# Designs tried in a protein design run: designed miniproteins, single chains, continued (3). Part 43

Each design is a single chain, and the fold is of that chain. pLDDT is the mean over its residues in the fold that is shown.

## One batch from the design tools (miniprotein)

Design m9477
Fold by ESMFold2-Fast:
Structure m9477 (fold): chain A 62 residues (1-62)
Amino acid sequence: MSEEELDHEVRLALAEIQYAVAKLAGDFEAMERIADYLEKELGDTEFAEQVRADIERLRAAA
């Protein structure tokens, strides 16, 4: 595994932790920023779409 691949995996893991914290706090602005980061910086479009879907569900339930 390259250093770039390892760095990418670490960033994904940190994003997962940050997302979990933001979701528990109901911080939709932080969740939106995390989704944008996942899509634009990490290229994880599927995870970004899941985060956005979660935001919509949580907003609809509020």
Scores: mean pLDDT 79

Design m9478
Fold by ESMFold2-Fast:
Structure m9478 (fold): chain A 64 residues (1-64)
Amino acid sequence: MTAEQLRREADYLERAGYTDEAQQIRDRLAAGDLSGAEQILDQAMSDPEVLRRVLEVARREEES
């Protein structure tokens, strides 16, 4: 995954109400730890409720 893609996913998490997870991804990206950022995203998205809310946010952004 690219840094830009990870930043976009973090924005979706924040808008879905998962601000702590979004900040953790951003902190890893700021440290140059792309694999750590991907791990946090994967862990968050393993929760079906988190995945559902993030997909809803992404769909709304797509419509804008």
Scores: mean pLDDT 82

Design m9479
Fold by ESMFold2-Fast:
Structure m9479 (fold): chain A 102 residues (1-102)
Amino acid sequence: DVAERNAAILEALRSGEATREAVLADLARTRERLATSDIPEPEKKALEAHNEMTLRILEGGDEEALLQELIAELEKLMETADEETKKLLQQQIEALRARLAA
C-alpha cells in the first residue's frame, strides 16, 4: 500500500533509519517507474498524488491538511475510474483516513 509505504518512509527519516537524501532518491525512483508503467491513468495519478503529498510533508507542510487534500483528490479520481481501480483507490483512502485519525 502506497500510503503505508510513504508513512513508513517518513517514520524511517524521523527515527534516523533513513537520510533525507535516501528518501528523496526513493521518491524520484518511484516517479520514474510510474512514468514508464502500464497502469490505468487514475491509478497512476493517485500514486503521483501520494508521492507529491509525502514530498510536501517532508518539506515541512501541515500533514493533517495535506492528508485531507489527498483524500479529496483520490475521491475525485474515483468518479472516473473503472471498478477495479476504484477498489484500489478506496483502500488508499481508508489507509489515509486511518493515518489522519491517529
Scores: mean pLDDT 76

Design m9480
Fold by ESMFold2-Fast:
Structure m9480 (fold): chain A 83 residues (1-83)
Amino acid sequence: PSDQEIDDAILDVAYASALSANRSAEKLDEDGVNQTIAIAKRLAAAGRYDDAIKVLQEALSKTEDEKNKKKLQEAIKAIEKEK
């Protein structure tokens, strides 16, 4: 069974990893975008809205594909509404 304390620690590692990956990548593919959105949704569920928005915005800056840009923009808007 998942523990809320364990989930929070995992989110800290996932957030740091996503920021590092987004900053190191010259361009994000669909898998990178989907992974970033998944991490951002988990951060938002934990009440970490600013962290969720930040990781999505950094992914958006590294995304060239219009379909993936739209996914990131929609994720940002959804999380901003929860804030």
Scores: mean pLDDT 75

Design m9481
Fold by ESMFold2-Fast:
Structure m9481 (fold): chain A 88 residues (1-88)
Amino acid sequence: TGLSPDEREANRHLKLAGDYLLQAQRYLSHGDLDKAEEYLKQAREHLERARRLLERITDPDLRSAMQQGLDDLERQVEKLEKEIEKKK
């Protein structure tokens, strides 16, 4: 019962990526493009860490679910990067 250490760590990085994405959205809404870009960079770094940890996950259903979550967060990051570029 419960998640393995690698599964918990991957989930923690996905959560951090989501938190940084939310901060980037907040700064963008306030017109602070530099801070929005900084937080997006941090979100991408946590997504990369999660992706590497996913390779160690042996449960195929959990790995698939986490991969979907990672892909969804990457799409949100890409969308926000485009919004920032549009405002430059």
Scores: mean pLDDT 86

Design m9482
Fold by ESMFold2-Fast:
Structure m9482 (fold): chain A 55 residues (1-55)
Amino acid sequence: ALRAQAEFYRRSAEVGRESLELQKDGAQEVLNGLRDTIERFEALAEELEAQARAS
């Protein structure tokens, strides 16, 4: 029946949405860690460059 097939696809989409949210949260945490590390390295480079110019 077409209605039963529609219900199946609806439930499948809901499960897919839940999986996406879990993956997004995990990915966001990794991205935040990488961003923090990059910012620290950039700040250190700027500090060293300023010291080199002042010398």
Scores: mean pLDDT 77

Design m9483
Fold by ESMFold2-Fast:
Structure m9483 (fold): chain A 68 residues (1-68)
Amino acid sequence: DKEEFLKELEELIKRLAEVAATEFGKEAAEKAYKEAVKAVRENIDTASKDELILLANKTIEETLAKAK
């Protein structure tokens, strides 16, 4: 079920953002979390589970890179 997978992926993104906050700061980490969740939700109906995981990871990395 993609809806259940989305909830699990959002929790994973949240934990990754908490770890990122220690290096990039709270504001950058919160932005990365919001952008990653938004990207995953926008693509939930069109992307595979593997594609959604890659998209979340890429969105976090790109958002954090822009904060530096």
Scores: mean pLDDT 80

Design m9484
Fold by ESMFold2-Fast:
Structure m9484 (fold): chain A 69 residues (1-69)
Amino acid sequence: AMAAEIAARQARLDALKTQAENYEKMSKDYRKKAEELRKAGKSWTEYSNYLYKADQYEAEAKKLRAEAA
């Protein structure tokens, strides 16, 4: 039935949006952790690693948002 096909497509789009939202949250959390490490005088390599992960999650979220649009 056409309604079942529309529902299946909507479920896939909703899943992509949820995953993008989760990656956006992870990116923000990693940036906060990086700033905490910076303020605490932790290793620069640890700080930069958290920033790199934050950037990766942000990029993945943008990709998923574009795919869901």
Scores: mean pLDDT 81

Design m9485
Fold by ESMFold2-Fast:
Structure m9485 (fold): chain A 91 residues (1-91)
Amino acid sequence: MIEELAELIRNEDVDGIAKLIEEKGLSDEEKVELILQAILLYGETHASAEELEWARRFEEGEEAALAEAGDSNQRTAMLGALIAEARRALA
């Protein structure tokens, strides 16, 4: 899964990334973890400083980072931003 997502990011396949996430039926937390791992592997300097800082805190299991993400809509928006930035960085 992470390897598949990283490949899609590398190929700039934004539609494929969205499909993969939806088809796997991931929870919002699983989506965030998967995207963060893929971005950290392929572009730790490609997301904004704020997004990378939040991502790192979330990866380390900080409760405050989860609270900052807010509800599922806010997490989905953040995932979209991270995907868009990863695509831009790999283009």
Scores: mean pLDDT 56

Design m9486
Fold by ESMFold2-Fast:
Structure m9486 (fold): chain A 70 residues (1-70)
Amino acid sequence: SEEEKLEKLKEVYKRLFDSMIAALDAGADEDKVRELFDKYLKKAIEAVESGNFEEADKIVDQAEKEFASL
């Protein structure tokens, strides 16, 4: 449903935002952090809009690992 997609999108935004802030706090390059955020947010939104919540979770898990490696 549209309501379930909205809740999933909210979860995706929060997880990606928290990972972005953690990377910035750790001294990561702002431009690289922004590029990763935009890249993964776009991919996750596409997965949520397609109703593929498992793929959205996988995308965010991958993003969190990549932010942590910056």
Scores: mean pLDDT 87

Design m9487
Fold by ESMFold2-Fast:
Structure m9487 (fold): chain A 110 residues (1-110)
Amino acid sequence: SSIEQQLKEKLKEIEEKLSKDPENAKLLARKAKYYAILGESEEAIKYAEEALSIDPESVEGLLALGMAYTESGETEKSKEYVDKAVSLAPDDPVVLVAGSVIKSVADRLE
């Protein structure tokens, strides 16, 4: 099965969980991340902003905004959100690798 199909199934599971816990910042950030990976930048920004309104230090939410703004061509905004995510988790190798990849894509669009 395609990664797109797997991400859509994960989104459905998250939506079922959010129906019972609509202000769960972690689930909202994860929903935003999956929309960002799917290239659905408007949905990714919407749910990442909802997550960050509840938890301003949501690293996953900040990385989702970084991905979404790269997809929309707003590379300066992308880098700001990635830098904030890295500043909140400077010793997390997963965050450092993700941030580096997002910035590399943004740099190729300039």
Scores: mean pLDDT 86

Design m9488
Fold by ESMFold2-Fast:
Formats: C-alpha cells, sequence, structure tokens
Structure m9488 (fold): chain A 65 residues (1-65)
C-alpha cells in the first residue's frame, strides 16, 4: 500500500531523529498496519498538538483520495 509505505518511511525517519515520543512512534507503527481514513482521522484527533504528525496524517489522507 502506498499509504503504508509513506507512514513507514516517516516512522523510520522520526525514530532516527528522536523528534517524537515513544508513545507517538508506537501509535504511528499501529496506524501503519492498517491506515484507513477512519484510523487516520482518530490519529489526527489524538495527536492534534503535534504539527509533524498532523502533516503526515494529512498527506496520508490525500493518498487515500
Amino acid sequence: SEVQELIRKALAQLKESGSVSEEELEALEKLAENPTKERLREFKERFRDNPILQSLADEALKVLE
């Protein structure tokens, strides 16, 4: 899946940079397993205060159009 690849690439980069928490990485890893529009929406609501994760979720939603 193009969306899964997008999220997994972002996950790898964020893990290396240390720019997000371990809880955020775990949530992103679970999202990558089955990235539906509903799960992406829930992820955006959960991490509303994290601009990096908001941007990633928005890009993933565009791919699912």
Scores: mean pLDDT 83

Design m9489
Fold by ESMFold2-Fast:
Structure m9489 (fold): chain A 93 residues (1-93)
Amino acid sequence: PKVQDTVSKRLYEVLVPAAVPLLEELSARGLFRSPADFLRMALNGEKDIDKELAQIVLTLLEPQPFDDLLLEMLGIERISQEEAIERLREILA
């Protein structure tokens, strides 16, 4: 199953099917950021990057070529898929 970036229209494979409706709701609220969006923000030296959201998105989506660099730049790690889904539900509550 896939989620679409509203801005780029690029489709991202979702590793956990249960996360699809949650990521679609996040996108509908204008809160979704793709791995490419987070990478651009980090490379631009943006200070107010939502690291929790980046950690959730990078955990639930198919790995992209520069994900490890992005994780290092933000000082974050992937979490469990279960934890990512729980945190995403809390954000959307």
Scores: mean pLDDT 82

Design m9490
Fold by ESMFold2-Fast:
Structure m9490 (fold): chain A 74 residues (1-74)
Amino acid sequence: MSLEEILEEIRRLQARLLEMMRQAGYSEEEIAFVEQGVQKLIEEAKKNPEKAEEILNNVRTFYNQLAEMLGLPA
């Protein structure tokens, strides 16, 4: 997977994660905090492309864990 494809997948997971949080009743402040966290990971992937796959896997793991905690489909 190219760096561009990895960054696009991270952005797509971010959008799904934020939608899931809104549906679960999280505050806009909590949603903004998570959005900022994912943006920092995107910047890290841009600085260290060799870590991009690891960062994508970490974002995906976080999404799946949150979905499981909320009883929503992953």
Scores: mean pLDDT 81

Design m9491
Fold by ESMFold2-Fast:
Structure m9491 (fold): chain A 80 residues (1-80)
Amino acid sequence: SKEKILKEAQKLFLEFLEWSNEYLEKTKDPEAQKIVDEAIKKLNELGNEMVESKDLEEVKKKLEEMKKLIEETKAKLEEL
């Protein structure tokens, strides 16, 4: 159901926020902060698109895009 997918998306977003806050407190790198801020903006945009979509398959696709964005963001941060 759409509700289950939205709950998963919210959980992933909150877990990313908690992880990124801890990462930023440890690294104190301004470039890391910029990467995280841009990722949060994009995750919020995807979340809004998922809420507004009436197509369950589009909502599933957006969830996969969120997962990919989180993984790509973490990879970028590890290369700093």
Scores: mean pLDDT 87

Design m9492
Fold by ESMFold2-Fast:
Structure m9492 (fold): chain A 57 residues (1-57)
Amino acid sequence: SAERARALAERLEAARALGEAHRDTPLPGPEEDESLSDEERLAHFGAALWRQFQAAA
């Protein structure tokens, strides 16, 4: 339905916005820091999502 399509579009838009906000955040290297906080994990995930969207576009 239109409501579900809108909800999915909003989630995708939020994911792109998160990726764009963290595009300057360096991608996690081969040496991952075990002390990464949930916020730091989200930042790295956002940066990875940004690269995925750029590669898919």
Scores: mean pLDDT 67

Design m9493
Fold by ESMFold2-Fast:
Structure m9493 (fold): chain A 70 residues (1-70)
Amino acid sequence: SPMEETILLARLIALETELELLRRQHHIPEAEYQRLQDLLAQARAAIKAGDTAKARALLDEAEALLARVE
């Protein structure tokens, strides 16, 4: 649904913003940064394809991984 897509896109933008902030502050190792970038790129592609289940799973994985880095 358009509402579900909007919620997933908002989650994606929030995670991308947090990741870039950590990168700017040198608080994330390169390997973890690359892995998170890949997960978020896959989530964006899933949202564009209308695969909301895949997008949600990828965002949940990225969120959990980011929490371990912080």
Scores: mean pLDDT 86

Design m9494
Fold by ESMFold2-Fast:
Structure m9494 (fold): chain A 69 residues (1-69)
Amino acid sequence: PAVDLSAAEAEPLLATPELQALLAEAQALAAEAEELSKSDAPEDQERAREAALRAQRLVQEIARLIAAA
């Protein structure tokens, strides 16, 4: 089971609407990238890469906000 205990510790800090919105968007982009990566079309592969990069940037933003809190 892939359970991240660090996520449970971060939950109180993720209670702000801004952090919750960023987390939800990052999860949506990661899911989109995963789905697009299953396509054999080069255009979908490119979109998957872009979505993954956007998700990564949001994760980094969330990490910075948590560290600053």
Scores: mean pLDDT 73

Design m9495
Fold by ESMFold2-Fast:
Structure m9495 (fold): chain A 92 residues (1-92)
Amino acid sequence: DEVRRRAREFTERIFHREPTEEEWEEAARILPAFTEELAKRIEEDERLAGTVLQERLISTLEALREQADTLSPEEKKAALRAIAAAIRRHLS
């Protein structure tokens, strides 16, 4: 479906470049679908495989998904930016 397609596209963008503010707003709006696709991409990434970071990122995404209805858009964006920054630091 369209929401899952956008979640997958956004997830791939995180691994290749810095998202724009509009992309972060979109990710916050589709948070449950986005957290699922991002967790799957993190689990499948060979550079993250078997690391403590992989486990922590997946756990953080699960918590974020569970709390999605109680978080403000700004809190959602901040959490996603922190996750993306952790991924980029590991990959550099």
Scores: mean pLDDT 82

Design m9496
Fold by ESMFold2-Fast:
Structure m9496 (fold): chain A 81 residues (1-81)
Amino acid sequence: SHMEEERKKRFQELLDEWRKRNAARIAQLEASTDAFLEQLLAEVDDPELKERILKVYDEARKKGLSPEAIRQLLRIEYELL
């Protein structure tokens, strides 16, 4: 348990350093996903559907899905695209 926690912390530190080195690409992918969400929400006039889209987006983000996976999930769930 204690050694597992230390390994997770060390792995997270390595991921954080990798993210710093790849910040521009990560920022571009995140910005692309945010732009996609904004475009999707702009096409939707139904407030209930907007809430469902935002909830799906938030849950996918919390689960750590990639920007590409989030876009595919939104396309599958909402045929407005």
Scores: mean pLDDT 73

Design m9497
Fold by ESMFold2-Fast:
Structure m9497 (fold): chain A 68 residues (1-68)
Amino acid sequence: GPIDVTGKDVDEVVAQLAPGLVSPEVSTRVRAVRNLGRLPASNPRVQALLDRALGDPDPRVVAAAREA
């Protein structure tokens, strides 16, 4: 579909956060998930990444995803 300007900004923020979501450092993943949770939950990419974070082996990352 056509890229909305708002959707484009969300995609750019997601691209900046994506490396943090797969970081070996738990604190970096927690921070990335918290920032992701500030984006519109109606966006399917944001929702998919939050769902992925709910499967993280560290309970702090899972808690951050649940709070988002």
Scores: mean pLDDT 76

Design m9498
Fold by ESMFold2-Fast:
Structure m9498 (fold): chain A 60 residues (1-60)
Amino acid sequence: SQTLVIEVEMGPEETEDEAKERAERIAFEKLAENRLVPVAAEVSVEGNTVTLTVTAEPLP
């Protein structure tokens, strides 16, 4: 198993949902480049920072 952590800071007029979607796109691209599939994901918001933690496995 591999763990991928993506941290994004919310822009001055960016919503939490928009920041989460941006983090998910970054994670998706990295997973695809490395031929990994997500098996678990957790999102955390601290102040203006959104952290997406993905546990991934090699493509079956």
Scores: mean pLDDT 81

Design m9499
Fold by ESMFold2-Fast:
Structure m9499 (fold): chain A 57 residues (1-57)
Amino acid sequence: SELEEKLREEIERGNEELNEAGKKFEASTSSEEKLEYASEAARAMGRIAKSISDLKS
């Protein structure tokens, strides 16, 4: 369905955001930068989890 397609696209987008945030986290040398990218990764993971939950509904 169109909704399932959009949810799968959201999951893919979230995975890309999570991967990018992880790379930035690893490249960061300050605690402040690491905290910011860790928070970004956590938000991306939350969106992925929500989309997976909605897809299963």
Scores: mean pLDDT 84

Design m9500
Fold by ESMFold2-Fast:
Formats: structure tokens, sequence, C-alpha cells
Structure m9500 (fold): chain A 80 residues (1-80)
């Protein structure tokens, strides 16, 4: 399923961008992907981006993302 493959690749890109704190780079990727005429073209674009910018494996990303999410939730509570 091309749609499921694209979703997984986008999730990996989002996680890498969040850990690197580079939301502008992520925003540009998502806009360019959405402008592509086909799911295959979107997949190719995201795969190329991950090959250039991804620093973390899926396992490392999931662990780091969960820790980052918990830190964000704690900070949000302290600011309220």
Amino acid sequence: DLEERLARLVELAMGNAIINKDFDLLRKLLAEAAAQPSLEAQIALVEAWLKKHAKYSEEELLKAFEEYKKEMEKKAEELR
C-alpha cells in the first residue's frame, strides 16, 4: 500500500525534524510532497529527504520522540 508507505516515511521525517528542532525544514518537505502529482512522486521525494537529513533509526527516533514529548508536556504544565 503506497499510502501506508508514504505515511510511515512522513512519520520518520517528522520525528527526525522534531529531534533536530527544524520545523521549517519539515514544513517545506510536507508542502513539496503535497504538491506532487502522485503518491509515487511523494514517496520518492520523502525518501530522498530522509536519505539526506535523517540521523536516527526508527527505534532511536521512537525512544527520543517519546522522551521529547514527555518533556514538552511537563514544560507546558509548568507554564500554566
Scores: mean pLDDT 74

Design m9501
Fold by ESMFold2-Fast:
Structure m9501 (fold): chain A 79 residues (1-79)
Amino acid sequence: SEEAEILAAMKPSERELYEFSGELGRLLQEGKITDEEAMEKFAEYLSEIVGKEKEEILEWIRKGDDKKLQEIIDEALAK
């Protein structure tokens, strides 16, 4: 019920990102994708929303640039 209430309060962009990241986490836990494949899929998702190059976003993920990643996530959620 709390999850349903939180999802109902989310903007469509926030819900889509939540559901997408949850699915990637599930696939990782089941061993169906690698960490690298999950990072690539996440970078592609963000790239399509914000219009930045996938490889640029992927490089920030690989380096653990939390500040740059937070900036791009905030930009995606603002759409």
Scores: mean pLDDT 76

Design m9502
Fold by ESMFold2-Fast:
Structure m9502 (fold): chain A 90 residues (1-90)
Amino acid sequence: DYLDKAIEAAKEGNIEEARENVSKFIKEAQKYYLKAVEKGKRDEAIELFKKFSDAATKALQALNDGNYEEAIKYLETAKKYFDELKKLAS
């Protein structure tokens, strides 16, 4: 999955591949956000997507700074909110 690919790329120090997979991960989260809104879970979806976006943005900043350990930590945080958003969209 895109998150697993982003984490592995970050562990290898491959910033370009990590950033590309984080971008794809964000697009997947947007799809689940829209699906949850469509299912009448708008307020919960907004809250989860905001927390997801904050973590994903911090991960991208850490990747840009070459801080791969910090990037992985934020990607794991983003996964937590992504999984909750995916459940909400079910």
Scores: mean pLDDT 86

Design m9503
Fold by ESMFold2-Fast:
Structure m9503 (fold): chain A 75 residues (1-75)
Amino acid sequence: MVVHYMDEGGSSLSSETKAKAVRLALEEGLSFAEIGERLGVSPATVSRIVAEYKAELEELGVDPSKLKPIEVVEK
C-alpha cells in the first residue's frame, strides 16, 4: 500500500501524548498496538515516538538504561 503522509515534528501530538507512549512502552511493556489503541494513534506512530525519544537520549550522551526516561508511581 502507498501513503502520502509525513510526520510534522509531532505537530499533531502533544508532548503529554508522547510521554505517555514512552512510559507505556518502557515501564508497562505494552505492545505498540495496545499503546496505539489507548492513545488513539497508529502503532507505527507509537514506534516512531519511542525511537525518536531514544535517539534524543543518545544525542544528549545519556544511557537510557542508566537514566530512565519515566518515573515510577505507586498506588
Scores: mean pLDDT 65

Design m9504
Fold by ESMFold2-Fast:
Structure m9504 (fold): chain A 78 residues (1-78)
Amino acid sequence: SSMAPLTVRAITLANEGRFDEAIELVRKEVEEGGHPNVFIPGRGLLRNQIINAMNERGEFEKAEELRKIFDEVPVVLP
């Protein structure tokens, strides 16, 4: 897989309903200065998959928090 391990794990956690841990992994990936998600094809799909899972479980506030985290990171289109 071309996706970063932390990013893949975040999707898995979100699918299990462990949204706080998913958000924390995304934040850690950004903080570690690698910003790999901004250069990975499918970054938007990854973002949307986690947000969709949160919305399906009524976690609208967490979905908005994750959206803000992604929006604060500079994006280089693939």
Scores: mean pLDDT 66

Design m9505
Fold by ESMFold2-Fast:
Structure m9505 (fold): chain A 101 residues (1-101)
Amino acid sequence: GAEVTEALQRAIRLISQLDRAGTAEVLRGVAEKAEELGAPKLAETLRRIADMVERGLLTPEQAGLAAAVAIIRAVRDGEISPEQALELARYAARRAEELLA
């Protein structure tokens, strides 16, 4: 819903202000939470995005956007609920804020 989109947009804005290492740390944290929610395919995709940003193949903004697309796809494919997507987006935003503090 609109809440998921808004939360994802906020997470992308915060992640775009991090360096590559900080972005990889946030995305790995989101992957761990996705795994806890029973979403192993999403977790694997998020870890690959984290590896790509750490290697300089993606900017922080590109990695944030790719992660948001992966989360939206996971909802579409029924791997996670919209409520779980909102939880992951809010978690990403909180972790990014902590690293920016």
Scores: mean pLDDT 91

Design m9506
Fold by ESMFold2-Fast:
Structure m9506 (fold): chain A 70 residues (1-70)
Amino acid sequence: KPVVVIDFDQQKAAEKGLEITGSVVVLGDEVALRRLPRLIAQGLNVAVQARDEEAARRIEELAREAGAEV
């Protein structure tokens, strides 16, 4: 099951994602909002840097709807 990790710091998101899954795609929130469902459908793990708490919540909802573990 694809995993999505969200953090406000890009490096922390990437490090946590790599530790959990061994391989992640690292994205900013704007790119994630556009591309997450497709990446999750491909079975990819994603680490997302969120700009703020609202962006983080939107990304979490999108990831769960697409069938990822958050």
Scores: mean pLDDT 82

Design m9507
Fold by ESMFold2-Fast:
Structure m9507 (fold): chain A 80 residues (1-80)
Amino acid sequence: AAPRPVLHVRLTNGATGAVQDLVVDGDEPEEEIRRRVKEAALAMGATPEQAEFLADQVVAAVRYLRERGVPEAHLDLAIT
């Protein structure tokens, strides 16, 4: 069976201490992953540019896990 990674993402705003946790399933469309990450980032005070950066990092991580066959991982990302 094709591996479907689960990625546990923690987004932290180091300037405010705000935290957003989300779980990304590797069978989610990349557009949906980007949307959810950007919404979470904006909710914790990220700029639109920072939200795009965080979305890019999460999508890249999901791609990497699929390529490597890793079933589950944790990713901590921070902004200031």
Scores: mean pLDDT 84

Design m9508
Fold by ESMFold2-Fast:
Structure m9508 (fold): chain A 80 residues (1-80)
Amino acid sequence: SIAERRKKLEEIKKKLEEMTQSQLAEELGLDPAKFSKRELQVKYIEKELGRKPSVGELAEVLGISPEEAAAIYSRLQKKL
């Protein structure tokens, strides 16, 4: 439901506010030298949702513009 989706996004947002780049990299098994904090946050959101988030969901959770969210996705796709 919409309510369950909203609750899940808020839970993810709160966890991200508490995590450093190094902690995100460790949780994801990724090299912090190869990924920015924003790219690691996107991968963490993907893991927590069990699916790829939309640009709108990324913008909402990270508190950034949709254009910035799309740019992060583009950069991340080139690294994987």
Scores: mean pLDDT 82

Design m9509
Fold by ESMFold2-Fast:
Structure m9509 (fold): chain A 117 residues (1-117)
Amino acid sequence: SKMEKAKEGAEKAKEGGRKGKEGGRSGTEKDAKEGGLKAAEGASENANAAEYAGTEEGGLIAAKGGKENTEGGTENAIGGGKAGREGAISGTAGAIAGIGAAVTAGIAAGTEEAWEL
C-alpha cells in the first residue's frame, strides 16, 4: 500500500540517520564516511517513498523520517570531519528533497480533494 511504502521509507531514513550518528561518534574518518553514506541511502529511499505515497499523511510520515535522518547526518558531519561531512551533505540534501517532495505531494493531494468537492 502507499501508506506502508511511506512508513518503510521513513523507517529507512531514521535507520540511515542512526548509522550516520554512530559513524560520526566513532571519531574515525572511515566510520564517519560509511555512516554518512548510509544516511544518504535512507534519505533517497524516503524521497522515493514520499513521491509514491502522494498523500498528506504519507507526506507527514516522510517529513518526520527526513528530519531524523538530517539530525543523524549533521551529527555525523560534526564527529567525522571532512570525510563524514561529504556523506552528511549528501544525506542532508536527500532528506531536504524528501521533506520537500512529501510536503508537495501532501499539498497536491489536499488540493485535488478540495477541487472535487
Scores: mean pLDDT 68

Design m9510
Fold by ESMFold2-Fast:
Structure m9510 (fold): chain A 68 residues (1-68)
Amino acid sequence: SAEVEAELRELAERIRAGEISGAEALQRLHDLAVRHQLSEAELAALLKRHLGLSDEEARTLARVVLSL
């Protein structure tokens, strides 16, 4: 959804700027995934799109985020 895309874009910008810790970034991504009821595949696609990750990196991060 447009709301998820906007929230993740803002979070990605803050991560790239070094404004939040890795632990805080993981927690915020988890909260976003839960609120929007994202599957692992949907979260991985969004992470690839907004963080510029490879397919493997996006899948690994999505799995870690959803396991929190």
Scores: mean pLDDT 85

Design m9511
Fold by ESMFold2-Fast:
Structure m9511 (fold): chain A 100 residues (1-100)
Amino acid sequence: YGPLEALSEELLEEYRRMRDVALAAAKRLHKEGRRGAALGLYRIAIVFAKVVGEEEQEKVLEEASKLLGVDKETLRKNEETLDMSLEDNELAGLALAEEV
């Protein structure tokens, strides 16, 4: 998916930051019992990590898999699909905004 080598180091750092923000929001929502919203934010973090590189994506997949009890391949295949309720989507958006 595109030439990752062509991305500037500054842009890669921004994607790393966005990944970390999404992960922080996901962990908070999971702690609050909002599993659907947390899963949505983990999917967003997986997408950002993928832009940074394969290793970073695998780290996020491993963490999400262990925390949510969902296998890594299922999470990888669903990274581009919205599989959340409208309510969970709104909570994910609010939680992400609170972490920026």
Scores: mean pLDDT 68

Design m9512
Fold by ESMFold2-Fast:
Structure m9512 (fold): chain A 112 residues (1-112)
Amino acid sequence: AITLTQSPSQITVKEGESATLTATLSGADASQLTFSWLQQRPGEEPVWVASISPDGTVYVHPRYQGRVTISRSGNTVTVTIHNARLEDTGTYTVVAEPPVVSGQGSLLTVLP
């Protein structure tokens, strides 16, 4: 079985600070997979944030351009949100494919 474990489960930062979230893949070679990070708030649909392809190519949603860094080292994929904004608050879930595997989510809270 392939498993994605996200860390931390929850993190709180102040507006203007950076937040780093990680996901670790078990049971498959991460170098063969694309990883995507999604943000979701209660009552809202998930919004795509950024992806990293097997070759290391990074794609970032225009709303996050210049504020998000994504990287992969071995079986760990890391996203860092720079200059956090109140609207960055939400549950961040990583999805790896193929095959499609989702993490459990990490809650980011941004305070004033």
Scores: mean pLDDT 86

